Designed miniproteins, single chains. Designs and how they scored, part 88

Each design is a single chain, and the fold is of that chain. pLDDT is the mean over its residues in the fold that is shown.

## One batch from the design tools (miniprotein)

Design m3051
Fold by ESMFold2-Fast:
Structure m3051 (fold): chain A 82 residues (1-82)
Amino acid sequence: SEEVLAAPPGPLTPEQQARRDELLAKVREILDRNSLLTPEQKAEVLEKAERILAVLLSRGDYRRAEMEIYSLIGEALKKALE
């Protein structure tokens, strides 16, 4: 979501940081398996994912954080498959 990307990141608890790191690891794994994206595009997706997670996890919205991350990956892959 454009709105989420524009929002300032909040402070994360250690538990929220662990969840962020877990979700970012999953993003990296998905991107690495799919060689359709350039290294530059992969970096952009990771940067957006990190920002989305910082915003939504700090709000306690874990379900939305996960959904927004998978949506971001899906949009990037769909554009690459044009």
Scores: mean pLDDT 80

Design m3052
Fold by ESMFold2-Fast:
Structure m3052 (fold): chain A 85 residues (1-85)
Amino acid sequence: GMHDLEFLYGLFLAADKDKSGKVSVEDLKKFLMDQFGLTETAANAIVDRIKEIAGETGDVIESKKLEEGLRKKGVDIDALLKSRE
């Protein structure tokens, strides 16, 4: 649902520790396993979903591409960013 998409975006933002707007697939997977105690299989499923939304096929996910994908699915990114201030 839409709340699942908002949750995935929150995971990406939390994994982007340096605020660069880029997170490697490997770093995102490690973040999910370390912070949420997920198995590698579960972490891979979440990473694959985020990659699908962002339209990424490589080893790096860019925040701008993820945000574009989420906006296309009806997520109000500006409201989410404002709510985190």
Scores: mean pLDDT 80

Design m3053
Fold by ESMFold2-Fast:
Structure m3053 (fold): chain A 60 residues (1-60)
Amino acid sequence: MSKLSSRATGAMIRSISEGNDESAKQLVSLMKNYEQAKKNGDLKKEEEYAKQLEKEIEKI
């Protein structure tokens, strides 16, 4: 399991708990894109989505 996926899941749960639906929605979208890139073996897109996930996690 990716450390980033675990952190993103935690941030999503925290956002939902705090009523921050917009951040939770953004995290879900980025997680889906990140997992899709991993599934496709697209290392460049995986890295891009990972950076976006890190940025969104930083906001929380």
Scores: mean pLDDT 78

Design m3054
Fold by ESMFold2-Fast:
Structure m3054 (fold): chain A 118 residues (1-118)
Amino acid sequence: SAVEELVAKTQEVQELLGELQRALAAARSVEELRAVVERAVARLEQLVREILELMKKLGREEEMEELVKEFNARVAELVARLRAARSIAEARAAAAELLHAVNDFLVRVGELLEEALK
């Protein structure tokens, strides 16, 4: 079902978030942090598109499109900050905000799914 597929996709995002957290903790340079974030963002963009299409099938298109627009804008801002980072501390701060943005996205997707099932 679309609900089962959506739950599976949100779990894939949670798994990617855990992998990103571990990789960011292990990174020792701005270049390593950029590489980790760029790979994670590419996978996130794919998963977010898949989640959007599944939520459309559940009748939550308008709310989900707005959430995706907000999330994509925030990710773009944080990727730009990471690319402009002049120190590992600045890069880590941008990466930490990205982890928070992904977690907030997952929470809001879960809330929209719960409302769709009422």
Scores: mean pLDDT 87

Design m3055
Fold by ESMFold2-Fast:
Structure m3055 (fold): chain A 71 residues (1-71)
Amino acid sequence: RRTLDHDLAAARARIEAYLRERGVLDRFSEEALDLLAERVGDDEFEMVTLLTILSARFDRITAEHVERHVP
């Protein structure tokens, strides 16, 4: 793999694996997953924190929810 700041493909796969393991992947839109990968990148701590907050606040997470509620 190649890295520089954020590896979007790796970040996206990590997010999907985390959500799939917890049975909530289907609550996230494809656009939301793409934006989360861009924001989280290689930071596992940020990934867990953001996914936990979004999952607690919304039944369905779209790109707009990520943009409005995640800095």
Scores: mean pLDDT 74

Design m3056
Fold by ESMFold2-Fast:
Structure m3056 (fold): chain A 83 residues (1-83)
Amino acid sequence: SSRLEEEVRQRIIDRVIDALVAEGVRPRVARAVAQLVADQGENADASMLARLTGISRATATRLLRRALEIYQKAQAEVDKKLA
């Protein structure tokens, strides 16, 4: 991918991390959640997140859903500006 695509992707990941941290999620967990959503989208593995972070599978599922909402909104905003 281009340098611009990588920069945009990282900006969206950072926005997801910042939003989750602002909502009370621990930074380590927020980073793992944001990265899994960026890499796997709606198919992000809740069991993998729970294993990596030590949170429950139920919490992992909820955080992945929330992160996906934030990621999709940020991506749509970027796409609208580039169109």
Scores: mean pLDDT 85

Design m3057
Fold by ESMFold2-Fast:
Structure m3057 (fold): chain A 100 residues (1-100)
Amino acid sequence: SPLLEAAERLYEEVKRIVDELVEQGLITPEDAEKILATADRLLEAVRQGKPKEEIRKELQKLYDTLLEALDKHKVPREVAQRVGDRVRALADEIVEILDS
């Protein structure tokens, strides 16, 4: 399924991002696990064939949780922007599939 493949790619990218941010000392392992848990919830919603509205809600929770962690830890704006761009590129693919 194109939607499942897109969700899996987003999950893998989020995992890479949080691992990088922890390695750089920019967020805590606990915040990384919290962010990854929201990405896993999104992936599971797609795997279970949940309604598009529920998938959008889980995607929004991922964004909100990520942005909250970046702001809480005062991650530099340039780094936060690059992280946002990486997630947005893959999230846009999911949204386009849901809108098709």
Scores: mean pLDDT 89

Design m3058
Fold by ESMFold2-Fast:
Structure m3058 (fold): chain A 65 residues (1-65)
Amino acid sequence: SRQRQLEVVRKAEALGKKYAEAKDVQGLQLIIESLRQLGAKAEDEDVKREIERAVEWLEKQLAEL
């Protein structure tokens, strides 16, 4: 389900934000990698786009730590 996949992406991004707030570089890197793996398997274009957006935002957060 697209809705279920988007929910998983949203939850992963929220967890990534918590790791960024905690300055947990390792945790943030693991979440980014998990999202990249999910993106590689995703078939829905909206899901792929949302994953790419989330990864880009989290990578920017990581670069500022």
Scores: mean pLDDT 85

Design m3059
Fold by ESMFold2-Fast:
Structure m3059 (fold): chain A 85 residues (1-85)
Amino acid sequence: SLEDELNQLRDESDKLSGEFFDLVDKNASVEELQKILEQFQELRDRALKLRDEAKDNPVLQHRAGLLADEIQHTIDYIQSVIKSK
């Protein structure tokens, strides 16, 4: 179901966030940070696609949009970390 897909995206986003902060703590290379940035961009795009597919469920559509926005904030932060290196 679309709700199961949203829950899966949330879980993937949370795990990837943990991986990102571990990379920051280890002072990872720009190359490693760019790879995780691409993974977050893919997750954002999947959340936006889910939002569009959830046309028959306004609550789910809104939740998917909020997840996409949250992922975008993480993307912006990762880009700022890359620029600081």
Scores: mean pLDDT 89

Design m3060
Fold by ESMFold2-Fast:
Structure m3060 (fold): chain A 72 residues (1-72)
Amino acid sequence: SMMREKVLFEASLTIHYVAVQQAVRQGDRELAERHYQRAQEYADKVVAQTKDPSLRELANRYLARMRAVLDR
């Protein structure tokens, strides 16, 4: 169902977000940027398959939060 797909997608994005935050806190900028890149590639793949604008908006919010952490 669309609701289950959104919940699982948000959970996956949250895992990537936490990974970026942890890498930044540990001073591993290269690892943090690699997690961000993988999150972006994952989000783009899922959104391309679903054609659901709400999943693109959700992905963009999480990716923006990750980018903000990296640019501190």
Scores: mean pLDDT 85

Design m3061
Fold by ESMFold2-Fast:
Structure m3061 (fold): chain A 84 residues (1-84)
Amino acid sequence: MVKVQIFDNGKVIITGSDEAIDEIINLLKEAGYKIKKVIRLGNTTIIEFEEPIDPDKVIELLSQRFKIKKKIYTDKGVILELEV
């Protein structure tokens, strides 16, 4: 299982296997998202984008490759649980 936290301020936090994290990063790059910085901390990776991102557009993109098990809207963004 992979957890993705998408913040409206242009940050994404991914918790999961290295393989799943790398697939998500590549999917975002292929879709044209400009990544400013990637910080890897064990099973958690923080991605900073050069511009603010639309969480709903990222959800649409991830749903093309992964099954969304849970989706939680918060005041700061969206939390997803993905089946890999």
Scores: mean pLDDT 83

Design m3062
Fold by ESMFold2-Fast:
Structure m3062 (fold): chain A 75 residues (1-75)
Amino acid sequence: VREYTFLGILVPKSTDENEIRAIVESYGGVVSEPVESEDGRLGYLAAVPAERAAATVAELRKIPGAEVREATGVS
């Protein structure tokens, strides 16, 4: 399967960016640089192979305070 799922990731500023990157890359994905959120969290956009998206989401949600959602578009 040659399809990617986009993930929105919000984590506390205390979270190591290398931890986010390592998780996403371990599932064959890529992750953006962090963007500071108005609520003081860091936001990341990640692209992971669609077949690994559920596993990547589950792993990222183990980070305390992390919010992860799959980006789905309507045609």
Scores: mean pLDDT 78

Design m3063
Fold by ESMFold2-Fast:
Structure m3063 (fold): chain A 87 residues (1-87)
Amino acid sequence: DEEEIKKKFLEVNELIANGDYEKARELLKEMIEEYKDKNEEAANTAVLMLAKIKLLEENNGELEKQFTELEETDKEKAIELAKKILE
């Protein structure tokens, strides 16, 4: 359900805006598990957001900027980098 996925991402964005990274990570991990075999785009988007939260928590603004630029220019490489960040 596209509307359900959209609402979950809106909730994640609100949690991030409020600095509640713990709940945002939990919701994103649940979304990855739920959608990995059902909606690859949603699962990949959740992986990208989860990696960004980790970079924010590590105060790695330089890597976050590079990651955001990569997301716009080469989404597949951004997803690969996100998976490495989450290791």
Scores: mean pLDDT 81

Design m3064
Fold by ESMFold2-Fast:
Structure m3064 (fold): chain A 55 residues (1-55)
Amino acid sequence: SDVRKKLLQLLDDLQRAHKKIQEQIQKTGDVQQGQQQLQQVDQRFSQQVQEIQDS
């Protein structure tokens, strides 16, 4: 279904974002900034999932 494809794309985007943020934490050592970025990405993902399901 179209909804399933959109949800899978969002999940893939989320996983890629997490990987990049983790790599940046390893490079910079800025765990606090990285954790804030992870929280923002997770919150946005939850909002987008809700919007797709409520559409």
Scores: mean pLDDT 84

Design m3065
Fold by ESMFold2-Fast:
Structure m3065 (fold): chain A 82 residues (1-82)
Amino acid sequence: MEVIEADLEAAEELIEEAEEALKKGDFRSAAIKLTAAAIILVGAETTMKLEKIEDPELEERLKELKERTKELIKENDKKAAE
């Protein structure tokens, strides 16, 4: 449990840093941070499934962070392509 919570916290920090980079027009830094967050979130989801961790709060947080990451990647890609 503690490992999953730490991974989700690390991903959230990377997402927040990516949002700040995106606001500043640093699309490359934003892309790198969002990619790192996505990798961590995939790892956390895989671990939860393999270990059969059934925690509704962690599952909801994971889903929310995954959705935020996808939306920010799309926004960053659009702005970087301009």
Scores: mean pLDDT 83

Design m3066
Fold by ESMFold2-Fast:
Structure m3066 (fold): chain A 67 residues (1-67)
Amino acid sequence: KEDEILERLEKEKLSAEELAELLGISLELAKRVLELAGKETANAADVAEALGLSPREAVRYLLSQAQ
């Protein structure tokens, strides 16, 4: 659920592997998001800034890319 994912991302910074698992996206996409953020780990604000979206919009976008 978007709210549960967003809550976790607001509380902690996640690695590419953790982001890929949480969002159901490819590891390659998760690594790309972290590269855009300029970080080794990212929280909701970092991911939102990297994508140019709000935190909720960023989560929705990434979930739409899930395999």
Scores: mean pLDDT 82

Design m3067
Fold by ESMFold2-Fast:
Order: sequence, then C-alpha cells, then structure tokens
Structure m3067 (fold): chain A 85 residues (1-85)
Amino acid sequence: MEEAVRRGAEAARRGAEEAEELVRSGKATTESGVGLTLRAIGDAMDEGLREGLEAMRAAMDSPETQEGIRRATEEVGRATELEKA
C-alpha cells in the first residue's frame, strides 16, 4: 500500500514540477486551487513522507484537488507539446 501511495505521490510531484515550470513562464493558469495543490504536494514531499503522504492522500481524495492536479497536468502537457511542435 505505501509503495502504491508513493508512486501516486511521485506522479503528482512530476505533474506539479512541470506545472511550476509553466507557471514561471506565465503559460499555466494561476487559480488559487492550482496554486494550493502544487504547494500541498511540495510541502508533503519536504515535511515527512509518512505524514506528507497522508495529507496528500486526503487532498487527492477531494474532487477539487484532483481536478486541480489534472488541470495543471493537462495545461503543462498541452503547452509543452505545442511549444515543441
């Protein structure tokens, strides 16, 4: 279970890192929901894996947080693919 949760956290972290790069270039949306999700993921990774993963699991369980992560990941994917087209 912990390994599966960790894999999910890594996938979310990759999405967050890509989204942060796009936010820096001003190409991603800057809604509070997306910003809070990215920060929550970063904090979870830094603070302590067990407690961070538990907080992230609770956040991932919320439809709003899942929507924010998915939207950020899709924006990153579309923008980076279009930039490299």
Scores: mean pLDDT 59

Design m3068
Fold by ESMFold2-Fast:
Structure m3068 (fold): chain A 100 residues (1-100)
Amino acid sequence: DALAARAREALAAARAAMEERAARQPDDPEVQANYERFQALAARLEEWIDDPEAAAAELSKQLGVPLTPEDVLLMILGAFTPDPAERERLAAELEERWAA
């Protein structure tokens, strides 16, 4: 799925950027703590990208809102896409889908 591939690519790019920042600032405790928190989040998000149907079902149950696999992937892509214009477009797409 092209959407799953794009979400995975965006998450991988964000991970690489955080890893590079942490490597440049090994003595900065805030940078190191942010990287550790990001690694934990990224591992969970990779599981969601690998099984977006299971992720959508679990998040729908936990949040009390009906989410589709595409909603989960769009949320991940929107969170980690570096282009703010693309993030705004993805947010608008999600709002349109939820308004229908």
Scores: mean pLDDT 78

Design m3069
Fold by ESMFold2-Fast:
Structure m3069 (fold): chain A 61 residues (1-61)
Amino acid sequence: SAEDEEIAFRIEAEIYFERLRNPEMSDEEAIKRLRERMEEAGIPEEMIEKSVKAFRKAVAE
């Protein structure tokens, strides 16, 4: 849903900027936090996996 997409985007952005502020944080730690927050927010698993893939691409480039 549009609401789930907005929530997922906000969580993804928050974790991405947290990762940038804490360079000692590993990509895997950031991804774990991303998954946990999205699961708590009730985001569908398929959307979580898409967000994880996008996040991995963003932090690698």
Scores: mean pLDDT 81

Design m3070
Fold by ESMFold2-Fast:
Structure m3070 (fold): chain A 82 residues (1-82)
Amino acid sequence: ASYALSLAKQGKFDEAKKVVDRLIEEGLLGTDPLSQRALLRLAKIFYEKGDYETAKRVYQALIELGSPEIRKEAEELLKKIE
């Protein structure tokens, strides 16, 4: 998650997306609060770039697997896309 966020901040969005897709598919979001917060920030970056589909997928994964605090914020952000 932190690595994907770093890639996105450097403008390496396609590389960041591949890392994010891998983390979501492997279900690595449910138990690490630092990774969940990094993914939430990463999704905001994709949203700002106009990659709403990637942002939506990350928010949906955080709603399903995240802590209650992260889930609530992801739900609010997802509603802005949908």
Scores: mean pLDDT 74

Design m3071
Fold by ESMFold2-Fast:
Structure m3071 (fold): chain A 68 residues (1-68)
Amino acid sequence: KEEEEKKREEFAEKLLEALLKETNIEMSEEERKEALEIAKENYDEIVERIENSKGKSLFKEIYEEVKK
């Protein structure tokens, strides 16, 4: 239970950080909070897409890092 929540939080934070670096977008604290919640809400869908991917992706690397 706590382990699942922790993995979702870490995955969402890593995903948001990676997106900000790639896009070089400046986000307000409120916008970052909303983006973090969206990533957490879509955790299961993102995991399913990663498992079904045929190639290595940014999402796959983030998932593997969080899984440690």
Scores: mean pLDDT 64

Design m3072
Fold by ESMFold2-Fast:
Structure m3072 (fold): chain A 90 residues (1-90)
Amino acid sequence: MRERAREILERARELLASKSPEEIVQMLQERYEEAQKNKDEAAIQELLALQAALLGLQAGLAEEDVLRLVELALTDGEAAVEAMRPAVLA
């Protein structure tokens, strides 16, 4: 998990260094729509984690706090699906 979160954090930093906020928003929207059309849950989860990293960095959070947010975004996506399963089975 931590290695995955660091990779996403590095990608977020590269985006902030090379692209404007408008360009980043446009790119994220396009990738999210593509992932939804393909029903690619893993891609949607990665995009949410990338957005969490971008927001954390823009807010001036410490690297460790940004990594925690990325890990939560990756984990919460799966945990939300798992949490809904017991409720449906009841």
Scores: mean pLDDT 70

Design m3073
Fold by ESMFold2-Fast:
Structure m3073 (fold): chain A 98 residues (1-98)
Amino acid sequence: MESEEKKRKEEDEKLKEKLADMLFDVEVAYLEAGALTPEVAAALAAAQSEAEREALLAARKEELRKLSRERAEGIIESLEEQREKEREKKLKELLEKL
């Protein structure tokens, strides 16, 4: 019993991590293509050195990584909730036919 629950939780955690990595890759691709927010663009324009600009971009990538993880977690939680609702609905329909 416990081994199956643990295996499902491990699969969900791996799914969250993989989704977070995919979302981060997309966000980094947009950043590298020059799709900067006005705030980031202003900060880069105010930067006095190449090293300062590189540091700002690195900080933005770290922020995007955190946001991607949070977004992936929310998506997986939403899918888990929808799956439980569908399971409950199917169970109720079966009970009404018995």
Scores: mean pLDDT 76

Design m3074
Fold by ESMFold2-Fast:
Structure m3074 (fold): chain A 64 residues (1-64)
Amino acid sequence: VSLREAAEAVSKHTGLSIEVARALITREAREAGISAEEMATLVVQRLNGMPSEEYRRRLAELQA
């Protein structure tokens, strides 16, 4: 998933501009110690209502 796609999804849910959403996703990635692309994928999965089992597996892989 691209950073832009995640930023657009966050913008629609929060009312923030796409540029602000992009900056927030980038900061979250830095704080979590993962790439911006990995954080973008997690954000889109959350917003699209991914099944909890798949989402938890993905998070465990990124945190391991």
Scores: mean pLDDT 70

Design m3075
Fold by ESMFold2-Fast:
Structure m3075 (fold): chain A 62 residues (1-62)
Amino acid sequence: SSDLQKQLQQVKDQMQAIGKKVQKELGKATSEESANKIGQENAKRTFDLGNQQGDLEDQLRK
C-alpha cells in the first residue's frame, strides 16, 4: 500500500514537471518544427506516464 501510493505520487509529480518543462521549452523554440517536436515528444511521455498511473491505480484497487 505504501510503495504503490508513493510510486503513484511520483508519476503525478513527473507529469507536473513535464508540463512545466514543456512551457519553458515552447517559450524558447525558434521554429515551428521545433515546437511541434517538443509537443510530440512530451505527448508520448505523458501517454506513457498515464499508462503507469492506470497500472498503479489498478494495483491499488482490491
Scores: mean pLDDT 79

Design m3076
Fold by ESMFold2-Fast:
Structure m3076 (fold): chain A 107 residues (1-107)
Amino acid sequence: NPTISRIKELAKNSNAKLTDLYQALYTLSKNDPESTAALLDRLKELGASKVELQAIAKILSAPSVKGLGAALLDLWVNDPTTFNKLMRAIDEFELKTPSEEALNLLK
């Protein structure tokens, strides 16, 4: 999946444009809900609470790239622990059959 490969590359590269990461995450959430749900499943495996999972699902469901970027920036400033779990989940998640719980968070 080229979008997933691009997201993982951008998450690791401190010199990458943040807007490219926002665009790639937005593209994933709109065009590949199963892979987006797999990302949420990895977050749960990393110890994310139900509240953290709901917050990230809402960010990933943003109606625009700009809205997603603003929500991620807010998460980084106000909840760096949850932001770091998200960045780790992006690095580590694999294409698996997503849980029904994760799919329901994106509805």
Scores: mean pLDDT 79

Design m3077
Fold by ESMFold2-Fast:
Structure m3077 (fold): chain A 100 residues (1-100)
Amino acid sequence: SSNDISQQVQNVVTSMSVTVMDIMMQNDAPNDVIQQVVDIISSGNDNINTAIQNNDWQTAYDYGFQMVDSLWSLATQNNLDSSFIDIIQQAYQDLQQIQS
């Protein structure tokens, strides 16, 4: 089934990560902010992938929300463009819709 929880979490996080990086580059974000986003994305994806490899979908799901919350905090603290905020909000909603 294409509706596995682990796959859904991975799809949301991957899509968010790619789109967030693209938006940051398009809006000429400061290098230090880009580095903070890269660090959050790298750490978050490593944690999620480790949980998925251990068949711990609940932990992967929880790390997905932690990643979204970290990016949201960074975005609001640095007054990032609304397009960045919109992507983070969409990822949060997509995670909430996953049946866990």
Scores: mean pLDDT 83

Design m3078
Fold by ESMFold2-Fast:
Structure m3078 (fold): chain A 80 residues (1-80)
Amino acid sequence: SMETRRRLIELEAEITLLRMLVYVLSREENPDEALRRKLLERARELRRELERLKREYDIDPAVYEELLAELREIEERVRA
């Protein structure tokens, strides 16, 4: 549906922004632990939103798996 596509576009945009912020953080010599924790919490929130969209809407399984993999990579990078 158009609504499902809009929500997926919004989620993908937020995942992209989060990835960029994590990339910037990873290049700092002394990363801010409070910021790192905030980014991890945000990644978890986006993953819960993705799981909710999978349950409530007919989303392409390939798109779901791709976005889930991106969020898992972000979480791993933040914990590094």
Scores: mean pLDDT 84

Design m3079
Fold by ESMFold2-Fast:
Structure m3079 (fold): chain A 80 residues (1-80)
Amino acid sequence: MEAARAVAEELRAEKGAEIAALAAEANATGSREALRRLFELMAEVAERMTEALVAAGIVDAEAARAELERQRREAEAYLE
């Protein structure tokens, strides 16, 4: 758990500002490019977090990846 928390804190520190900046840009400009980059970055964070949780033994690798894929498909369906 501690290792997964450390990864979460690092991701928040490193990616949090970039995510906030992209969200602000998308909101201010309506930019499709900013919105697309925001989703790509959020997906990367989710994948890294999932790997950290799997490595820590908190979640089953197969179940975690299946859930991540389900969420990705829901997001794609919502956007299309």
Scores: mean pLDDT 73

Design m3080
Fold by ESMFold2-Fast:
Structure m3080 (fold): chain A 68 residues (1-68)
Amino acid sequence: MLSPEEQAEKWLAELKKLIAEIKAKEKDPRVAASIGEQLIAYAEREMREAGFPEELIERVVAELREVV
């Protein structure tokens, strides 16, 4: 099974790809940012439900915000 850090890296890769694609296709930056923040909220919730340490959650959220 994947470790929590490996799971976080997988989610980062998938979510960064989705955010980048949304930003490339969406002409309204506010709409793109809204979708990005929703994806960040989803990842944060999923990590907390899985019992990830808060430090790892904060790092993942910060990295995702860099691409939103």
Scores: mean pLDDT 77

Design m3081
Fold by ESMFold2-Fast:
Structure m3081 (fold): chain A 70 residues (1-70)
Amino acid sequence: IQKLQLQYLLYQMAIDATDLVIDRMRERSKTASADRQAQINALIAQQQAAKADLQRTAAAIKQQITQLQQ
């Protein structure tokens, strides 16, 4: 159970890091040309998809922790 708790923490940290990257990219897009905004928005979409994958894995780990605490 301690190993799963550590894994959950590491995935949560990865999700937080992804959010930071997305926020920085959004800020950058505010002063970009229309073409660059489109490119940045595409990259943001890719990062959001990666974040969703990390969130799904974290949720599975959390469910395992909950089952072991039953």
Scores: mean pLDDT 83

Design m3082
Fold by ESMFold2-Fast:
Structure m3082 (fold): chain A 74 residues (1-74)
Amino acid sequence: SLEKLEEQLEKFEKDYEEAKAYIEETGDRKLGIEMYENALGQLELLEKYAPESLLPRIEELREEVEKKKKEVEK
């Protein structure tokens, strides 16, 4: 349902912010790449089942995660 997808997306956003903070604090490049790849996989699953109203938010999150992954890969 929409409500459950919104809850899953909110949980994703919270978990992602915590993961991002941890990666930035530790400087663990390998862990960072793995965590961001996992986040992208989760967003792909959410996008597949999401209504059109949630797609822009998912796309914005995907772009942010891809940007952060590229920063860690440098």
Scores: mean pLDDT 83

Design m3083
Fold by ESMFold2-Fast:
Structure m3083 (fold): chain A 80 residues (1-80)
Amino acid sequence: SKEEELQKLNDYAVELINEAYERLKSILTDEQAEKYLKELRDKVTEVLQEAIENGESLEDVYKKLREIVDEFIKKAEAEA
């Protein structure tokens, strides 16, 4: 169902954000980590909204979310 797919996407996004936040806090100051967390949440929300509007597959969205998180971690590591 559409509701089940949305729940799976939300659960996956929350899991990825939590993993990213743990990593960010290990390499940045608390202030920097909170700033990156906010930007990451905003970007994830944007990507999820666009994917839903475009009717993208669950698997494609998972890959896209993973790539977004990995890029944010890379950016944070460069600023640490």
Scores: mean pLDDT 82

Design m3084
Fold by ESMFold2-Fast:
Structure m3084 (fold): chain A 60 residues (1-60)
Amino acid sequence: MTPEERQKALDKIEEYTKKAEELRKQASVYRQQGNRREAILLEADAAVYEIAAIITKLAL
């Protein structure tokens, strides 16, 4: 792995992690409001980004 490829992977991990955190915070707000359907959809989207971050970490 080149240093450039490694930095790119680290940047993607950070981006995916931040996206997942943002979606989880939004889901928490919808859960607090009683909108469980929207909360579940946002939690599912967050899980996709969390999985993408894990897969990218496995390449390091």
Scores: mean pLDDT 84

Design m3085
Fold by ESMFold2-Fast:
Structure m3085 (fold): chain A 104 residues (1-104)
Amino acid sequence: SAALEEIRRLIREAARLIKEGARLLSQGDITKAIGLFLRAIGLAEDAERLLRSLGHPEVGEEIREILTRAIQQAMQLALQGKLDEAIAVVEEAERRALELLDSL
């Protein structure tokens, strides 16, 4: 459905922004990194809202939690200089979120 494709787009874009935020954070661009993480949170909230409107509020909440946790983990790893691990965590979160969406 068009709605599920839009949610998939939001998940992928959120993951892209989190990975870019982690890269900027590892380079010391803290302000730009925070801006990207906040945009990613907004996209995760949009995905949750759309899933709730489609009758899947529990899946929406789980996807938002997966993406929010990925931001927290990516930030911590990037601050430790572990950028490769930060990117891997985000890519795994994206995969899990898309698998949940595809189960609908």
Scores: mean pLDDT 92

Design m3086
Fold by ESMFold2-Fast:
Structure m3086 (fold): chain A 76 residues (1-76)
Amino acid sequence: SPRSQQVIEEAERLQREMVETLRETGRRLGLPDEVVEMGVAAVDEERDRIIALARAGQVDLARQELADLRQRVAVQ
């Protein structure tokens, strides 16, 4: 559905933005590559979960999970 596709595209965009931010922050703070890559892996897992929900037709749950991911990253 168009709504499922929109959530998938938003999840993919958020994942790209979060990964870029993690790599930039890691570089600025001098974090070990392993710590940065653990963060990237966690973001990838959250993105995959949101996409799976959207593809299963659980669009409202996928949207809620996407909003929660945005909020969680903003406070951590």
Scores: mean pLDDT 84

